Designed miniproteins, single chains. Designs and how they scored, part 54

Each design is a single chain, and the fold is of that chain. pLDDT is the mean over its residues in the fold that is shown.

## One batch from the design tools (miniprotein)

Design m1865
Fold by ESMFold2-Fast:
Structure m1865 (fold): chain A 105 residues (1-105)
Amino acid sequence: SDEDVLDEILERIKELVERAKEAIKRGDWAAFDAHMDEIASLFLELKMLFKDDPEIVKKIEEQIERLTDLYREMRTLSPEEQVELLKEYEKYVEETFKEMKKIAS
């Protein structure tokens, strides 16, 4: 179902955010970039899956824009602040997925 697809992708994004936080703690920026790129790819995949639902597509596009803004902001922050920003980002992703499930139902 659409809800099952959303749950599966959200779980994978949450796992990638955790891996990205661990990469920051290690100073492994190559791993960080790879995990964030995979999150972006998951949003693009989700956009293709829901292409016929303009409200869901709009929510996904807003998340892609937020991810771009996060990358820009990260460059100006300490590692501790970067980890905190990722925690806030994860919370917003979870809220957006709840909204998308309501639209899909």
Scores: mean pLDDT 86

Design m1866
Fold by ESMFold2-Fast:
Structure m1866 (fold): chain A 99 residues (1-99)
Amino acid sequence: HMLSPEELFRNTLLLTASVLLVVDKEKKGPKEVIDHLERALTAIGNGDLVEAARELAKALVIASKYDPEYGKMLDSLIATAERLAPEVAEAMRKAVKEA
């Protein structure tokens, strides 16, 4: 509980993208979803939290066409971003509209 709000949100993105990448590779999920998840993890590694959040949002929008639970996950992540990193939340909403 000594993490900054931004660092906590970065860790949330890292965990979410990592878990989803493993699950989607095991399920042989859509390549487009896997590609966006891999780009999100690359962006986190480069310290680009805004790009990481955009790529994860795009992955979840595409995945929501196959399973509505991914849409709920996206909504929860955007709500969390609004509290912890509001500029990142705005970037996620723009990415959703462009997907």
Scores: mean pLDDT 83

Design m1867
Fold by ESMFold2-Fast:
Structure m1867 (fold): chain A 83 residues (1-83)
Amino acid sequence: MVIEVQAPVSEAEKVARRLATIALVEGEAILKMTFPTEADAQKAGEIIRKVLEELGLEAETEVKGNELTVTARAKKASSGVIT
């Protein structure tokens, strides 16, 4: 699932938690955000990645100019584990 959101850096933690919920349900979620500056995009990316990693998700961040793309994935169920 691809999610496009416009939000300030201060909302990054809230956005990360929403992305995590979708990734846990769908297996993968991609977030695209546009910021006023590249510095804001990088800062938001660091916050989102940290929150996703704390929640046990795989997180990949890419910043292109003022656009941030975050891919969140639920960890694959290991053979013999109920998830």
Scores: mean pLDDT 77

Design m1868
Fold by ESMFold2-Fast:
Structure m1868 (fold): chain A 91 residues (1-91)
Amino acid sequence: EKEEELLEKLKEAALEGLRKGAEEARKRGRTGQAKQEEIDAYAKKYNSKLQELIANNTEENLLEVAYLMGEYAGLFSSEEKREELEEELKK
């Protein structure tokens, strides 16, 4: 039961991140694929934050990681892929 609750919270955090990332991408005029250099720079930043959060394994840190994963996907995925991911997270 508590495990199912955590999974739902993780899905909600990822969805929130996805929507926020997509909103930012649209504001920047990004439709379709971002430049590889921008993706690589963000991935490096994301990985550094992920390592920091994994070192302190709390529910709050897991939710933050889920949000960051969603934000990354929202920022750098195509519009079609964002819609696909949003629908998947709503299941």
Scores: mean pLDDT 73

Design m1869
Fold by ESMFold2-Fast:
Structure m1869 (fold): chain A 83 residues (1-83)
Amino acid sequence: SDLEARFRQQAEQLLRLLRGTAEELSKDPSQQSVAEQLRELAERIQGLLDQGKPAEALKLFGDFLLDSQDALDAIGRYVKKQG
């Protein structure tokens, strides 16, 4: 369905965002814990995409952000830095 294709595209963009944020955080020794959390989340999202579950991947990300203020702040800083 067109909606499933859109969810897949959004989840793929999100996966790139998570990996980019984790890579940027890895340059700061004080941010290694948050960087590792984002890498683990990216692996879980990739696994859901490989299983054809993009809607579940998006839900997993949303749930993660509600539980981690540090991750939300890090992603927000990264997005602002990209433009």
Scores: mean pLDDT 85

Design m1870
Fold by ESMFold2-Fast:
Structure m1870 (fold): chain A 55 residues (1-55)
Amino acid sequence: SMEKLAEDVIEGAKENKNKDLSISILEGMYKQAVLHGDEKTADRILKAIEELKKR
């Protein structure tokens, strides 16, 4: 599912030293979640992007 894939990517982003690449991947997934009306996944991804940008 897209929700499970998003969680896997978010966990990988926390472990990845390339913060900018991880944010770019998550931004792409956020656009897809919004396009498909998956508000729960979109909100989760957006919060993850905001937390990564604060680090």
Scores: mean pLDDT 78

Design m1871
Fold by ESMFold2-Fast:
Structure m1871 (fold): chain A 108 residues (1-108)
Amino acid sequence: APPLTENQRKALEYLEEALKALDAGDVERAIQNFRKAAEYARADGTPTGEAVAQLAENAIEALRKGDVDLAKAYLYMGLAVLYSHAGQEEKAAELFRKADELYRRAKA
């Protein structure tokens, strides 16, 4: 697989910071990092970037509704998309499994 673009790398960095913020219970910091991830992902101008931007925006909406599990599900989906694009298929598969688990909990 080709290496990630600079915009994709920045989106990945901000998604990882959003995860750290959510794990710390810092919803405001998570939203700011999701906004930055969406900004860089959209600036990428690729289908991969647009998918990641939409997932980050979905995570922000979930957090505004108080649904941390749904926000984490969208976050892990975004990370999985980027790791898959980077050729890290085993890591991507792990992240998609985490997303599925959280999504099922959020919808229950």
Scores: mean pLDDT 89

Design m1872
Fold by ESMFold2-Fast:
Structure m1872 (fold): chain A 71 residues (1-71)
Amino acid sequence: MKKNEITALEVAIALVAASGDPNAAEDARDGVKRLYELGASRETLERVAEIVSKVNPEAAQAIREAIDELE
C-alpha cells in the first residue's frame, strides 16, 4: 500500500519536472515533502532528485534543499 503510493508520487514528481511548468520547482519541493510524510527513506528522496536533475536541474536543486530541511 504505502510503497505503491510512494512509487506513484515519485513518477508524478518526475513528470511535473519534465513539463516545463514555471512552478515545477515548487511543485517538486511539495511532492518531496509529501513523500517524506508517506514514510519514504532519504535514499528514495535523493533518487528522485537524481532523476529530476536530468530533466530540470532547478527543480532538482529545490528537491535537495527540501530534503535538507526535512533532515
Scores: mean pLDDT 75

Design m1873
Fold by ESMFold2-Fast:
Structure m1873 (fold): chain A 55 residues (1-55)
Amino acid sequence: MVEELSEKLKSLSLDEQNEILAEAIDKLYEKYPTPVDPEEIQPELIKLVLELVEK
């Protein structure tokens, strides 16, 4: 999963990668408006980035 994410991101420009990451972070904070455990945040962030990269 992480390797697949890395491969897909490499095909995108840095601007596109930054935009996807920003959208993923915004969606993450919409779901978790208060600070949460980093271990819980990391898999959710990766999942959101993958969903945005796919579409």
Scores: mean pLDDT 69

Design m1874
Fold by ESMFold2-Fast:
Structure m1874 (fold): chain A 77 residues (1-77)
Amino acid sequence: MEELEELIEQLPPEEAERARELLERAKKLEKKDPVVARSVEATIYQAMLLLLEGTPENIKAGEELLEQAEEELKKAE
């Protein structure tokens, strides 16, 4: 958790807030569907790494992964 929070703090404020919201939703889902929750958490982590790389292609890929994580959460919630 502390390691993920350090990555989130390095993101722009809007992306940081979105990542935190999605991670909290995944944590709540873990009690109902731990497989989907873990998959979503891994997707969010990959998205954060791509966003931190800061290239236009990696920013786009990171944003798309955050959107994918949100859609998976909506389907499982």
Scores: mean pLDDT 78

Design m1875
Fold by ESMFold2-Fast:
Structure m1875 (fold): chain A 78 residues (1-78)
Amino acid sequence: MLRADEELAAILAEEGLPAVVSGAELFQGLLRYVVRRKLLLPDGLIDVSGTRLGRLAGRERLTLGELTRVFLAHTEEL
């Protein structure tokens, strides 16, 4: 199980997820956040400009792999 820090927990809460999640739930939450807000560009980049996720990442555009690493960097293993 993974515990999200305060910043990531706020993002997970927007998707109806708790601060303590499995790896699968974390990835499902990430995908749901991106898809529901139509952030995925045709070239495979994710545009997080003006989102809480963009503030967490410190960047406006990321690959899915880079965004996954940002999520994991804001968790600790329990």
Scores: mean pLDDT 83

Design m1876
Fold by ESMFold2-Fast:
Structure m1876 (fold): chain A 61 residues (1-61)
Amino acid sequence: VKISLEEYEIIVEAMEEATAEAKAKGETDPEKRAALARELMLKRGIPEEKVEYIMERLSSP
């Protein structure tokens, strides 16, 4: 999957926003935090295929 520089910037911003929101709500569940990040990426216009690719890579240490 090819991710453009513009899409990469949006992904990073969405992940940072998701982390900040989770921290503000006291959410520590990795699954719920991952779902929030996924939703924010989709909301910002990242295609589902690219979101799934990023989330798959992040879930594997």
Scores: mean pLDDT 77

Design m1877
Fold by ESMFold2-Fast:
Structure m1877 (fold): chain A 97 residues (1-97)
Amino acid sequence: DTLKRGQEFLRTAQSLLDEAKRLGEEAIAALRAGDAEKGRELLEGAQEMADFALSAANGASDLGLSEEAQKIKKETQEVLERTKAETERLLAELEAA
């Protein structure tokens, strides 16, 4: 069942996006607390989860759920860009201190 498999890919992509958001928020919190090592580790985790979310969304798109997959892909890219910008700023502030 192609539709069922596509919907499973969408659910997986959304779950991975939610995990990427959580890890990104935890990375920012760690950096705000002055823990550069923990912040970098959590940022790497967020990037990995975002990559998996994009892969799962592509799987859904290949199975005909292209509009829903495109929405998740766009949100994943926007979350990753915001997380990188904020963490890079905080890391620069910690290195300057």
Scores: mean pLDDT 89

Design m1878
Fold by ESMFold2-Fast:
Structure m1878 (fold): chain A 83 residues (1-83)
Amino acid sequence: MAVVEIPESASEEEIEQTMIEAVVLNSRTVFKIETDSEEKKERYIQAAKRAADRLGAEVEVKEEGNTLTITFTMPEPQAFVSA
């Protein structure tokens, strides 16, 4: 588990790249973002979805008031490939 801070001035592309870098190093990564801006929330959610799609990871988004919690879970390695 890793907790990562992302600068408030970060572009959507910078947010996506930061998420990808953190997720690759951990099987489960949680980002907790505090913002009262729906536009900023949407930017983070869209960046997270794109990062998850690129990594093949699962993403869960929870919105609690002004707090956005984004959880990434990397898929478990395939146990067996059998004929």
Scores: mean pLDDT 71

Design m1879
Fold by ESMFold2-Fast:
Structure m1879 (fold): chain A 60 residues (1-60)
Amino acid sequence: MSKGEFSRALAEAGRDLTEPGFRGETALVVQKVMKTYGFPGPVDGVMDKDTWDFLTSLLG
């Protein structure tokens, strides 16, 4: 799998996870789960860079 192919697959997955219509709810659920794993940020339903980096690290 080329780097470009991997990047596209990750972008598609990211869009599904952060769809505008579900961003707030999805972000809240994701943040609550990530707090169980030591996420330091608040559960405000906002996908900050730190939140996104932590999520990406968990996804692999």
Scores: mean pLDDT 62

Design m1880
Fold by ESMFold2-Fast:
Structure m1880 (fold): chain A 69 residues (1-69)
Amino acid sequence: MVSRQQQLDLIVKGANRLSSLTDDVEKLGEYIKRLVATVQSNRDLPLSQLEKIVEELLKELEEQIKKEK
């Protein structure tokens, strides 16, 4: 099981990455909410698998942000 600190580190890193791509604070909040939910729902997986799931989510969200430009 992934520790709370490892979960927080993934959320903070993901949030920083997303915040560099959009100035829309309300949308950023919704993206961060999805990131938190994804990390929490997958916390029982090995860290390497959780990191892959988070990376896939971040790629999806980056594509959504780029489409909105």
Scores: mean pLDDT 80

Design m1881
Fold by ESMFold2-Fast:
Structure m1881 (fold): chain A 100 residues (1-100)
Amino acid sequence: SLDELLKELEKKVEELVEFLREKAPKEVEEDVEKLAELLDKTIEALKNGDIEKAIELWHEAKEILEKIAEKMSLDVRKELQELWGKLQEIFEDIIMLLRD
């Protein structure tokens, strides 16, 4: 179950990053790459069972996501929030399993 959730998270992170590379304006291109790096580090922390580090990195990723979202149209922002919501659910499920 944990391995399956980690694979699902990785796939959804790839989907989010691809969406942002297609839809985000050039002015936030650096923020998109920072977000990708933070999410990769979050997955690494989860794989290592480092719950505290994973939560810290996730919060940093969310701050960058919000910065990116401010530069997007309302329709694109809604799609971004839906993609992030799915990611958030998987992340929370993984944290619950790791605390068990």
Scores: mean pLDDT 89

Design m1882
Fold by ESMFold2-Fast:
Structure m1882 (fold): chain A 64 residues (1-64)
Amino acid sequence: MSPQQQQTLQQAKQIISQQAPPEDIPEANEIATDLVKQRPDMSPQDIANQSIQGVQLTKRLRAE
């Protein structure tokens, strides 16, 4: 991972910690790590938003 991708990931994790429930933070951080690797063009805000949405979708699929 490039230094720029690492910086983007750190900023995205900070946004996640502010917006996501504490229980969702670990999963959102994992999604954010994958998104930074696949989409280096994304802003930290977009990565954080998509990661939080990803956790919510996963919870919906597992809510059985």
Scores: mean pLDDT 80

Design m1883
Fold by ESMFold2-Fast:
Structure m1883 (fold): chain A 93 residues (1-93)
Amino acid sequence: SMAEVLQAIKNLQDIFEENPELADELVRLMEEKGPTLDNQIEALEEFAKKLKEKAKDPSLSEEEKEKYKQMAENLEIIVKGIKEMEKLKKELE
């Protein structure tokens, strides 16, 4: 639902406020992929995958691992929501 997407965006924004270097990394990936919706989705999916791999690092604190897991989960919710909204838009046309 749109409400779940908006909540995931808010959750991600809060994490980025405390971790601006991660926000910069996502922006860079989005700029490298290009401005189309498909390219932006690819950037979000790639970033989520990278965060999941970071969460597996045994040298990180449990708090850092949880942060990366939560970021990846919220990114996946956003991507799924965008794809579902695009399907709904096509069904209404």
Scores: mean pLDDT 84

Design m1884
Fold by ESMFold2-Fast:
Structure m1884 (fold): chain A 81 residues (1-81)
Amino acid sequence: MEERRRAAEELARLLADILLEYEPDPATRARIEAAIPKGAALAEKNATAEQLEEMKRRLERELEERRAELEAEVAAHLAAL
């Protein structure tokens, strides 16, 4: 139970951190932060610790790829004026 709970909380926090990285709106940021505990609780109820760890690993890889894409997108936009 504790292991699954920890995995769910880590996954929920990782998802929130991704969403918050380039979200400038304070109201949206507050809603994302407020959703973390609810997201973690839902994940814990509906997935095994192994499934949560697998989802976290996949998300971390996708985040690295998406971060590179977002940085390139911003650079291109700034260069284009």
Scores: mean pLDDT 71

Design m1885
Fold by ESMFold2-Fast:
Structure m1885 (fold): chain A 77 residues (1-77)
Amino acid sequence: SESEKLIQEIEETLERAKELIESSDPFNQVIGGFLIIAAETEVDLAKRQGLLSEEQYERLQKKIEEVRKAYRERLKS
């Protein structure tokens, strides 16, 4: 479905963000942070447009929070 394709794109963006955050390059870590924000914005817009069910929205939000938590732990001293 169209929603399934959108979910796949968001998940691919989050996997890319995770890879960049795990990099030892500070530049890649910053880009990873921006990709998390992009994914969150896309999820919110898709939810508002009725493209995501409540269950799909909660699942994607949980994945975003997991990647965001990893980012915070990576960069906090």
Scores: mean pLDDT 83

Design m1886
Fold by ESMFold2-Fast:
Structure m1886 (fold): chain A 75 residues (1-75)
Amino acid sequence: GPKITLNITFADGSTKTVTADTAEEAVKRAIKTLLSTSPPEQAVGAIATALQMLGDLLDGELKPGQTKTYTVLKV
């Protein structure tokens, strides 16, 4: 079936993309990528972005075939 694509734009302008068949798996992989890639000085921005991803998942905003981009804020 159609995949969900999540793009993460980090504070340095670099991007990473995660794809999965379900919203739950896409968010899980995106949060894992976000937390493993973000340096300690960006932890607050990374956690805020992870909470936004979880909010979108819980609100049913992530649908199969959709692409969403999250930008990690400089804090």
Scores: mean pLDDT 83

Design m1887
Fold by ESMFold2-Fast:
Structure m1887 (fold): chain A 89 residues (1-89)
Amino acid sequence: SMREEEYKRRAIEELERELLEELEKIKDEKEKKVLTAAAIEAAARFTGATLPPALQASIEELRKENPRLEELTERFERRLRELFRRLQE
């Protein structure tokens, strides 16, 4: 439904706001890149969207070097579901 798509968009916008606030506290560029990649992957999983091949390949390379990326992705996906649920109240 159009309303469901709107709530999904709003959940993603809220996660992006939270992510930007968290990134401001981080000094390490690699950690910022990993958090951003995890959030992008989480949003794709949450919406069922397919990422562009180049972006998917970039995230896959990051995943090989950063074992925490999957855990962070799952954390952001859970947060998106929680935000989506609250918006439907």
Scores: mean pLDDT 86

Design m1888
Fold by ESMFold2-Fast:
Structure m1888 (fold): chain A 78 residues (1-78)
Amino acid sequence: MSTISVRLDANGRPQVTVTGPEVELVGQTSTLSADGVTTHTFTFKDTTDGTEYTLTFVLDAQGRVTAFKGPNWSLPPP
């Protein structure tokens, strides 16, 4: 089984670790709003069947996680 772990560094940048051969990170985007809110979106692909899934989380101007969304993944709360 593959494991996905997400942590924030000292600058509020996400550090994504994928272990196992069944999941691959294929895309990452980040958007910054005028209020200093940053939205990070990651796209992963199941290497067995080609299914894609996305993980999104939102950081405020201080780098605190205010929201997250994933299809069937759990992220530890901040």
Scores: mean pLDDT 70

Design m1889
Fold by ESMFold2-Fast:
Structure m1889 (fold): chain A 67 residues (1-67)
Amino acid sequence: SPRLDALRAQLEAERARLAAVQADYEQNKDTMSPRELAIRQAEITVLQSAIYFLDEVIKRLESQQQA
């Protein structure tokens, strides 16, 4: 379905965003303050949670799709 295809595209985009944020974190973590490290770790955790829920929504919609 067009909605399912759009959600899959969004999931792919969010996974790419998480990879970019993680790469930036790995490059800069040694120069970050303890507060900045905590904020970046929280940001990564929020993105991981959002990706998890989006993937679960896609799986539910796929399971409910009628032939």
Scores: mean pLDDT 84

Design m1890
Fold by ESMFold2-Fast:
Structure m1890 (fold): chain A 106 residues (1-106)
Amino acid sequence: MDYSDEEKREFLRENGNVLLEPSPELLSLLNKATGSTKKTFTLGEIYQALVMYAGDEGLFDPEDPYLVDVSDSELGKVLGVDEFDVRDGALVFERLKSASTEVPEP
């Protein structure tokens, strides 16, 4: 698969500054993954925390380093999916928005 890291960076450039108030379940996972006690996160911060969580828990598929199997994880329950591609920012964003409330920036 010839997906460049550039498509992910483009998506995060356009959407990464969206401020979200995660659901209690997602908030617990994010604070556990990042070692923080925040109540709000930007989409970029959430995305980075999810990638770190997947790496720490060993959830990346060994045949496709961009595919994350979350079927047996707390993350999969929060996002409502069994797997996702970390380069599919649009799918990840829609799932995160479903598990969060958008907060206007001051």
Scores: mean pLDDT 71

Design m1891
Fold by ESMFold2-Fast:
Structure m1891 (fold): chain A 63 residues (1-63)
Amino acid sequence: SERLEKIKELAEKGAEDYKKGAEIVSGEKPEVEIKVTEEGVELVVETSKFKLERHVPIKDIKL
């Protein structure tokens, strides 16, 4: 849906900050995965040193 597409766009924009932070902390380029569903947004940022997973419920997303 159009709403989910807009949420995905915002999630990708927000994920850039996590990506930059992970690169600074790890010293390597992180792998980033973003999954948008009717339940919310799942973000995974992974390096050889750590894996960060976040979930944002759909109810907490305004748009």
Scores: mean pLDDT 76

Design m1892
Fold by ESMFold2-Fast:
Structure m1892 (fold): chain A 69 residues (1-69)
Amino acid sequence: MVVPEENRAAAASVLAEKLIELGVPEEKADEIGVRLVLGEPLEAILQRMIELGVPEEKAREIVEEAAKA
């Protein structure tokens, strides 16, 4: 699922803030946010979060929250 273009900036902000809260470095959180803004599917965003060490359950919750923005 791809976030609608009009919502991507808001979704990226929510996603980055949640990742930083979980202890992901700001640089890595911003990188994932940029990929979301560029239209990368949420499935790919979820996979990148898991590769950074975010637990799958939390990554899924963050993606769902970002998709609501």
Scores: mean pLDDT 79

Design m1893
Fold by ESMFold2-Fast:
Structure m1893 (fold): chain A 77 residues (1-77)
Amino acid sequence: MEKEAEELKRKIEQLRTELERAVAAGDLASAREKWEQLALTTQRLVQLLREMGKEDEAKEVELEAQRVGTSAAPALN
């Protein structure tokens, strides 16, 4: 479980970087795709952290995802 959580955190960082690049390039189609992948990966990490009893860490991850979504969603919708 810890290894899975670390892999998900790494994937989230990669997707965040790819999303930022797509937005900066004006590639809204790629940005939307990366944002959807980021949202799904984040939901999986939150679920896993809660299953591990790491509720506070899960809440932090969820809040960070909301901040990213709020910043990107108006440009993608």
Scores: mean pLDDT 76

Design m1894
Fold by ESMFold2-Fast:
Structure m1894 (fold): chain A 106 residues (1-106)
Amino acid sequence: MSPADAAAGGLEGYSDYLQRLSDLIKKNATSDKQKEAADLLAQASELFRQASELVRQGRYQEALELFVKARELYYKAADLLNIPKQIVDWDLGPILSTLSQLAVQS
């Protein structure tokens, strides 16, 4: 698998994961804080999906910009859900590393 294919697949996989997590949280939400977190995760999911499509188009710099925006939304959602930022950084680290390398080469 090429680095670009790996990055696009990772972004798409994470988009799907965050959308499912958002839906699950909304269905089980007992607080406005949890509902807000779910909305932020859904927004992050959409940006990761758009970033994946940009990677497939070879538009790596634009994909990286959307990735950074999506990660900021995920950080805000994680904070609302009491998930340590380090877990988000651990999960997204491999995608960020690959995408950053592709963006610099473009």
Scores: mean pLDDT 86

Design m1895
Fold by ESMFold2-Fast:
Structure m1895 (fold): chain A 73 residues (1-73)
Amino acid sequence: MMSVEEVAERFNKASREEKIELLREMAEDPSLSEEIREEFEYARELLEKGDPNGLFVAIAALSELMVEERRKE
């Protein structure tokens, strides 16, 4: 399982192309809920179109993952 902290750190250090690839990996991760996967897919599509809102959507989805992990325990 990828930790949310690890994903966030990779995302912050990533190039534009690496960010898109990471979001694609997150959208395809079967351990994540369908809702969260759809948010990562949406963020990926926005970034591929050059829409800066894709970055905000990705950060929001990562924040939701952090809240879900905290709520689990």
Scores: mean pLDDT 75

Design m1896
Fold by ESMFold2-Fast:
Structure m1896 (fold): chain A 72 residues (1-72)
Amino acid sequence: SMAEEYIKKAREAIEKAEKALQDGNVEESRKYIDEAYEYALKALEAGNKQEAMEILRKVSELRKKVEDLEKK
């Protein structure tokens, strides 16, 4: 289904964001976090609430990690 495709893309984006953070590439990580957020919202609109909400929580966690790394 369309919702399953969005969830798959969101999860792939999260994996790329986590790898970018491991590599110290904060800018690349922000890009993939934003992509995961967009796909999670599309999945939510397509009727997949449970998996979309799990991804949105992960997006929030990753955004906080990025902010903490950028704090001077």
Scores: mean pLDDT 86

Design m1897
Fold by ESMFold2-Fast:
Structure m1897 (fold): chain A 75 residues (1-75)
Amino acid sequence: MEKEDIERLLREHVRRIVEEAERALEAGDLKTAQRYVEELERISQIAKDMGLEEVAEEARRAAEELRERLRELEE
């Protein structure tokens, strides 16, 4: 039960971070977007350590996609 609650909370947290990162990118705030990418990477590691492989993969993928967009904007 508690593990399922943590998984749900982490998924909600990942979604919020992605939403905030998207807003930062739209505003041209690359520093804030970079912070959110780093946070998603940390969440991915935490989820993996907890055995929450699906959440870990969701966070990892979100971080990779946002980092790719950041790289294009930095050019």
Scores: mean pLDDT 82

Design m1898
Fold by ESMFold2-Fast:
Structure m1898 (fold): chain A 80 residues (1-80)
Amino acid sequence: SMLSNDERIQQIDDIEEEMRRLVEEGNEEAGRLYRRLKPVLEDLKKQIEAGVPQSEIDDRADAEISEDLIEFGQVYLEHR
């Protein structure tokens, strides 16, 4: 099933919180990714709240953040 708007916003908030924690721990690579991703993630939350269709949000996420999220996942695994 498709995620609700509230569930999608919560997923973005969870990603931002995990990035913020690594930045606070002094991870420089996480800091670069956080500065790059945070504005896009915040804008995506605004679009979800405005009722933009999930398919358009998914297309934008794939185009603008998917590579950075993969990179963040690698940083997370390498740090732990």
Scores: mean pLDDT 79

Design m1899
Fold by ESMFold2-Fast:
Structure m1899 (fold): chain A 117 residues (1-117)
Amino acid sequence: SLEEIERLIEELLRFAEEVEESAPLLAEYLRRLADIFRRLYLEGMPREQAIDEAAAVIEEFGARLEAAKAAPEVRALLTQASAHFMNALNSDDLEEAVRHLRRMLELFKRAYELWRA
């Protein structure tokens, strides 16, 4: 439902705020992805535009994570998270999109745990 989408976006933004001090790059990445998802599902952005913007953001943060010397296992988890985000954007079913976005958040949380080790 629309209310579930709104709650999920709030959950993504709360996690970003939680990790911002320790992992500002991870928080910024998550906020950029959450904004694309919000505009697609709540503001009527064309799907093709959301996909193009997501691809650019994913490429940008992939490079920034390498420049920051993020551990290979952290980058691998975030690559998996990015794939789930792209699957969410390409989903015709809202419930499937929500499942992919929840998996993305789970992978971001796992990446953060490894980042802090």
Scores: mean pLDDT 88

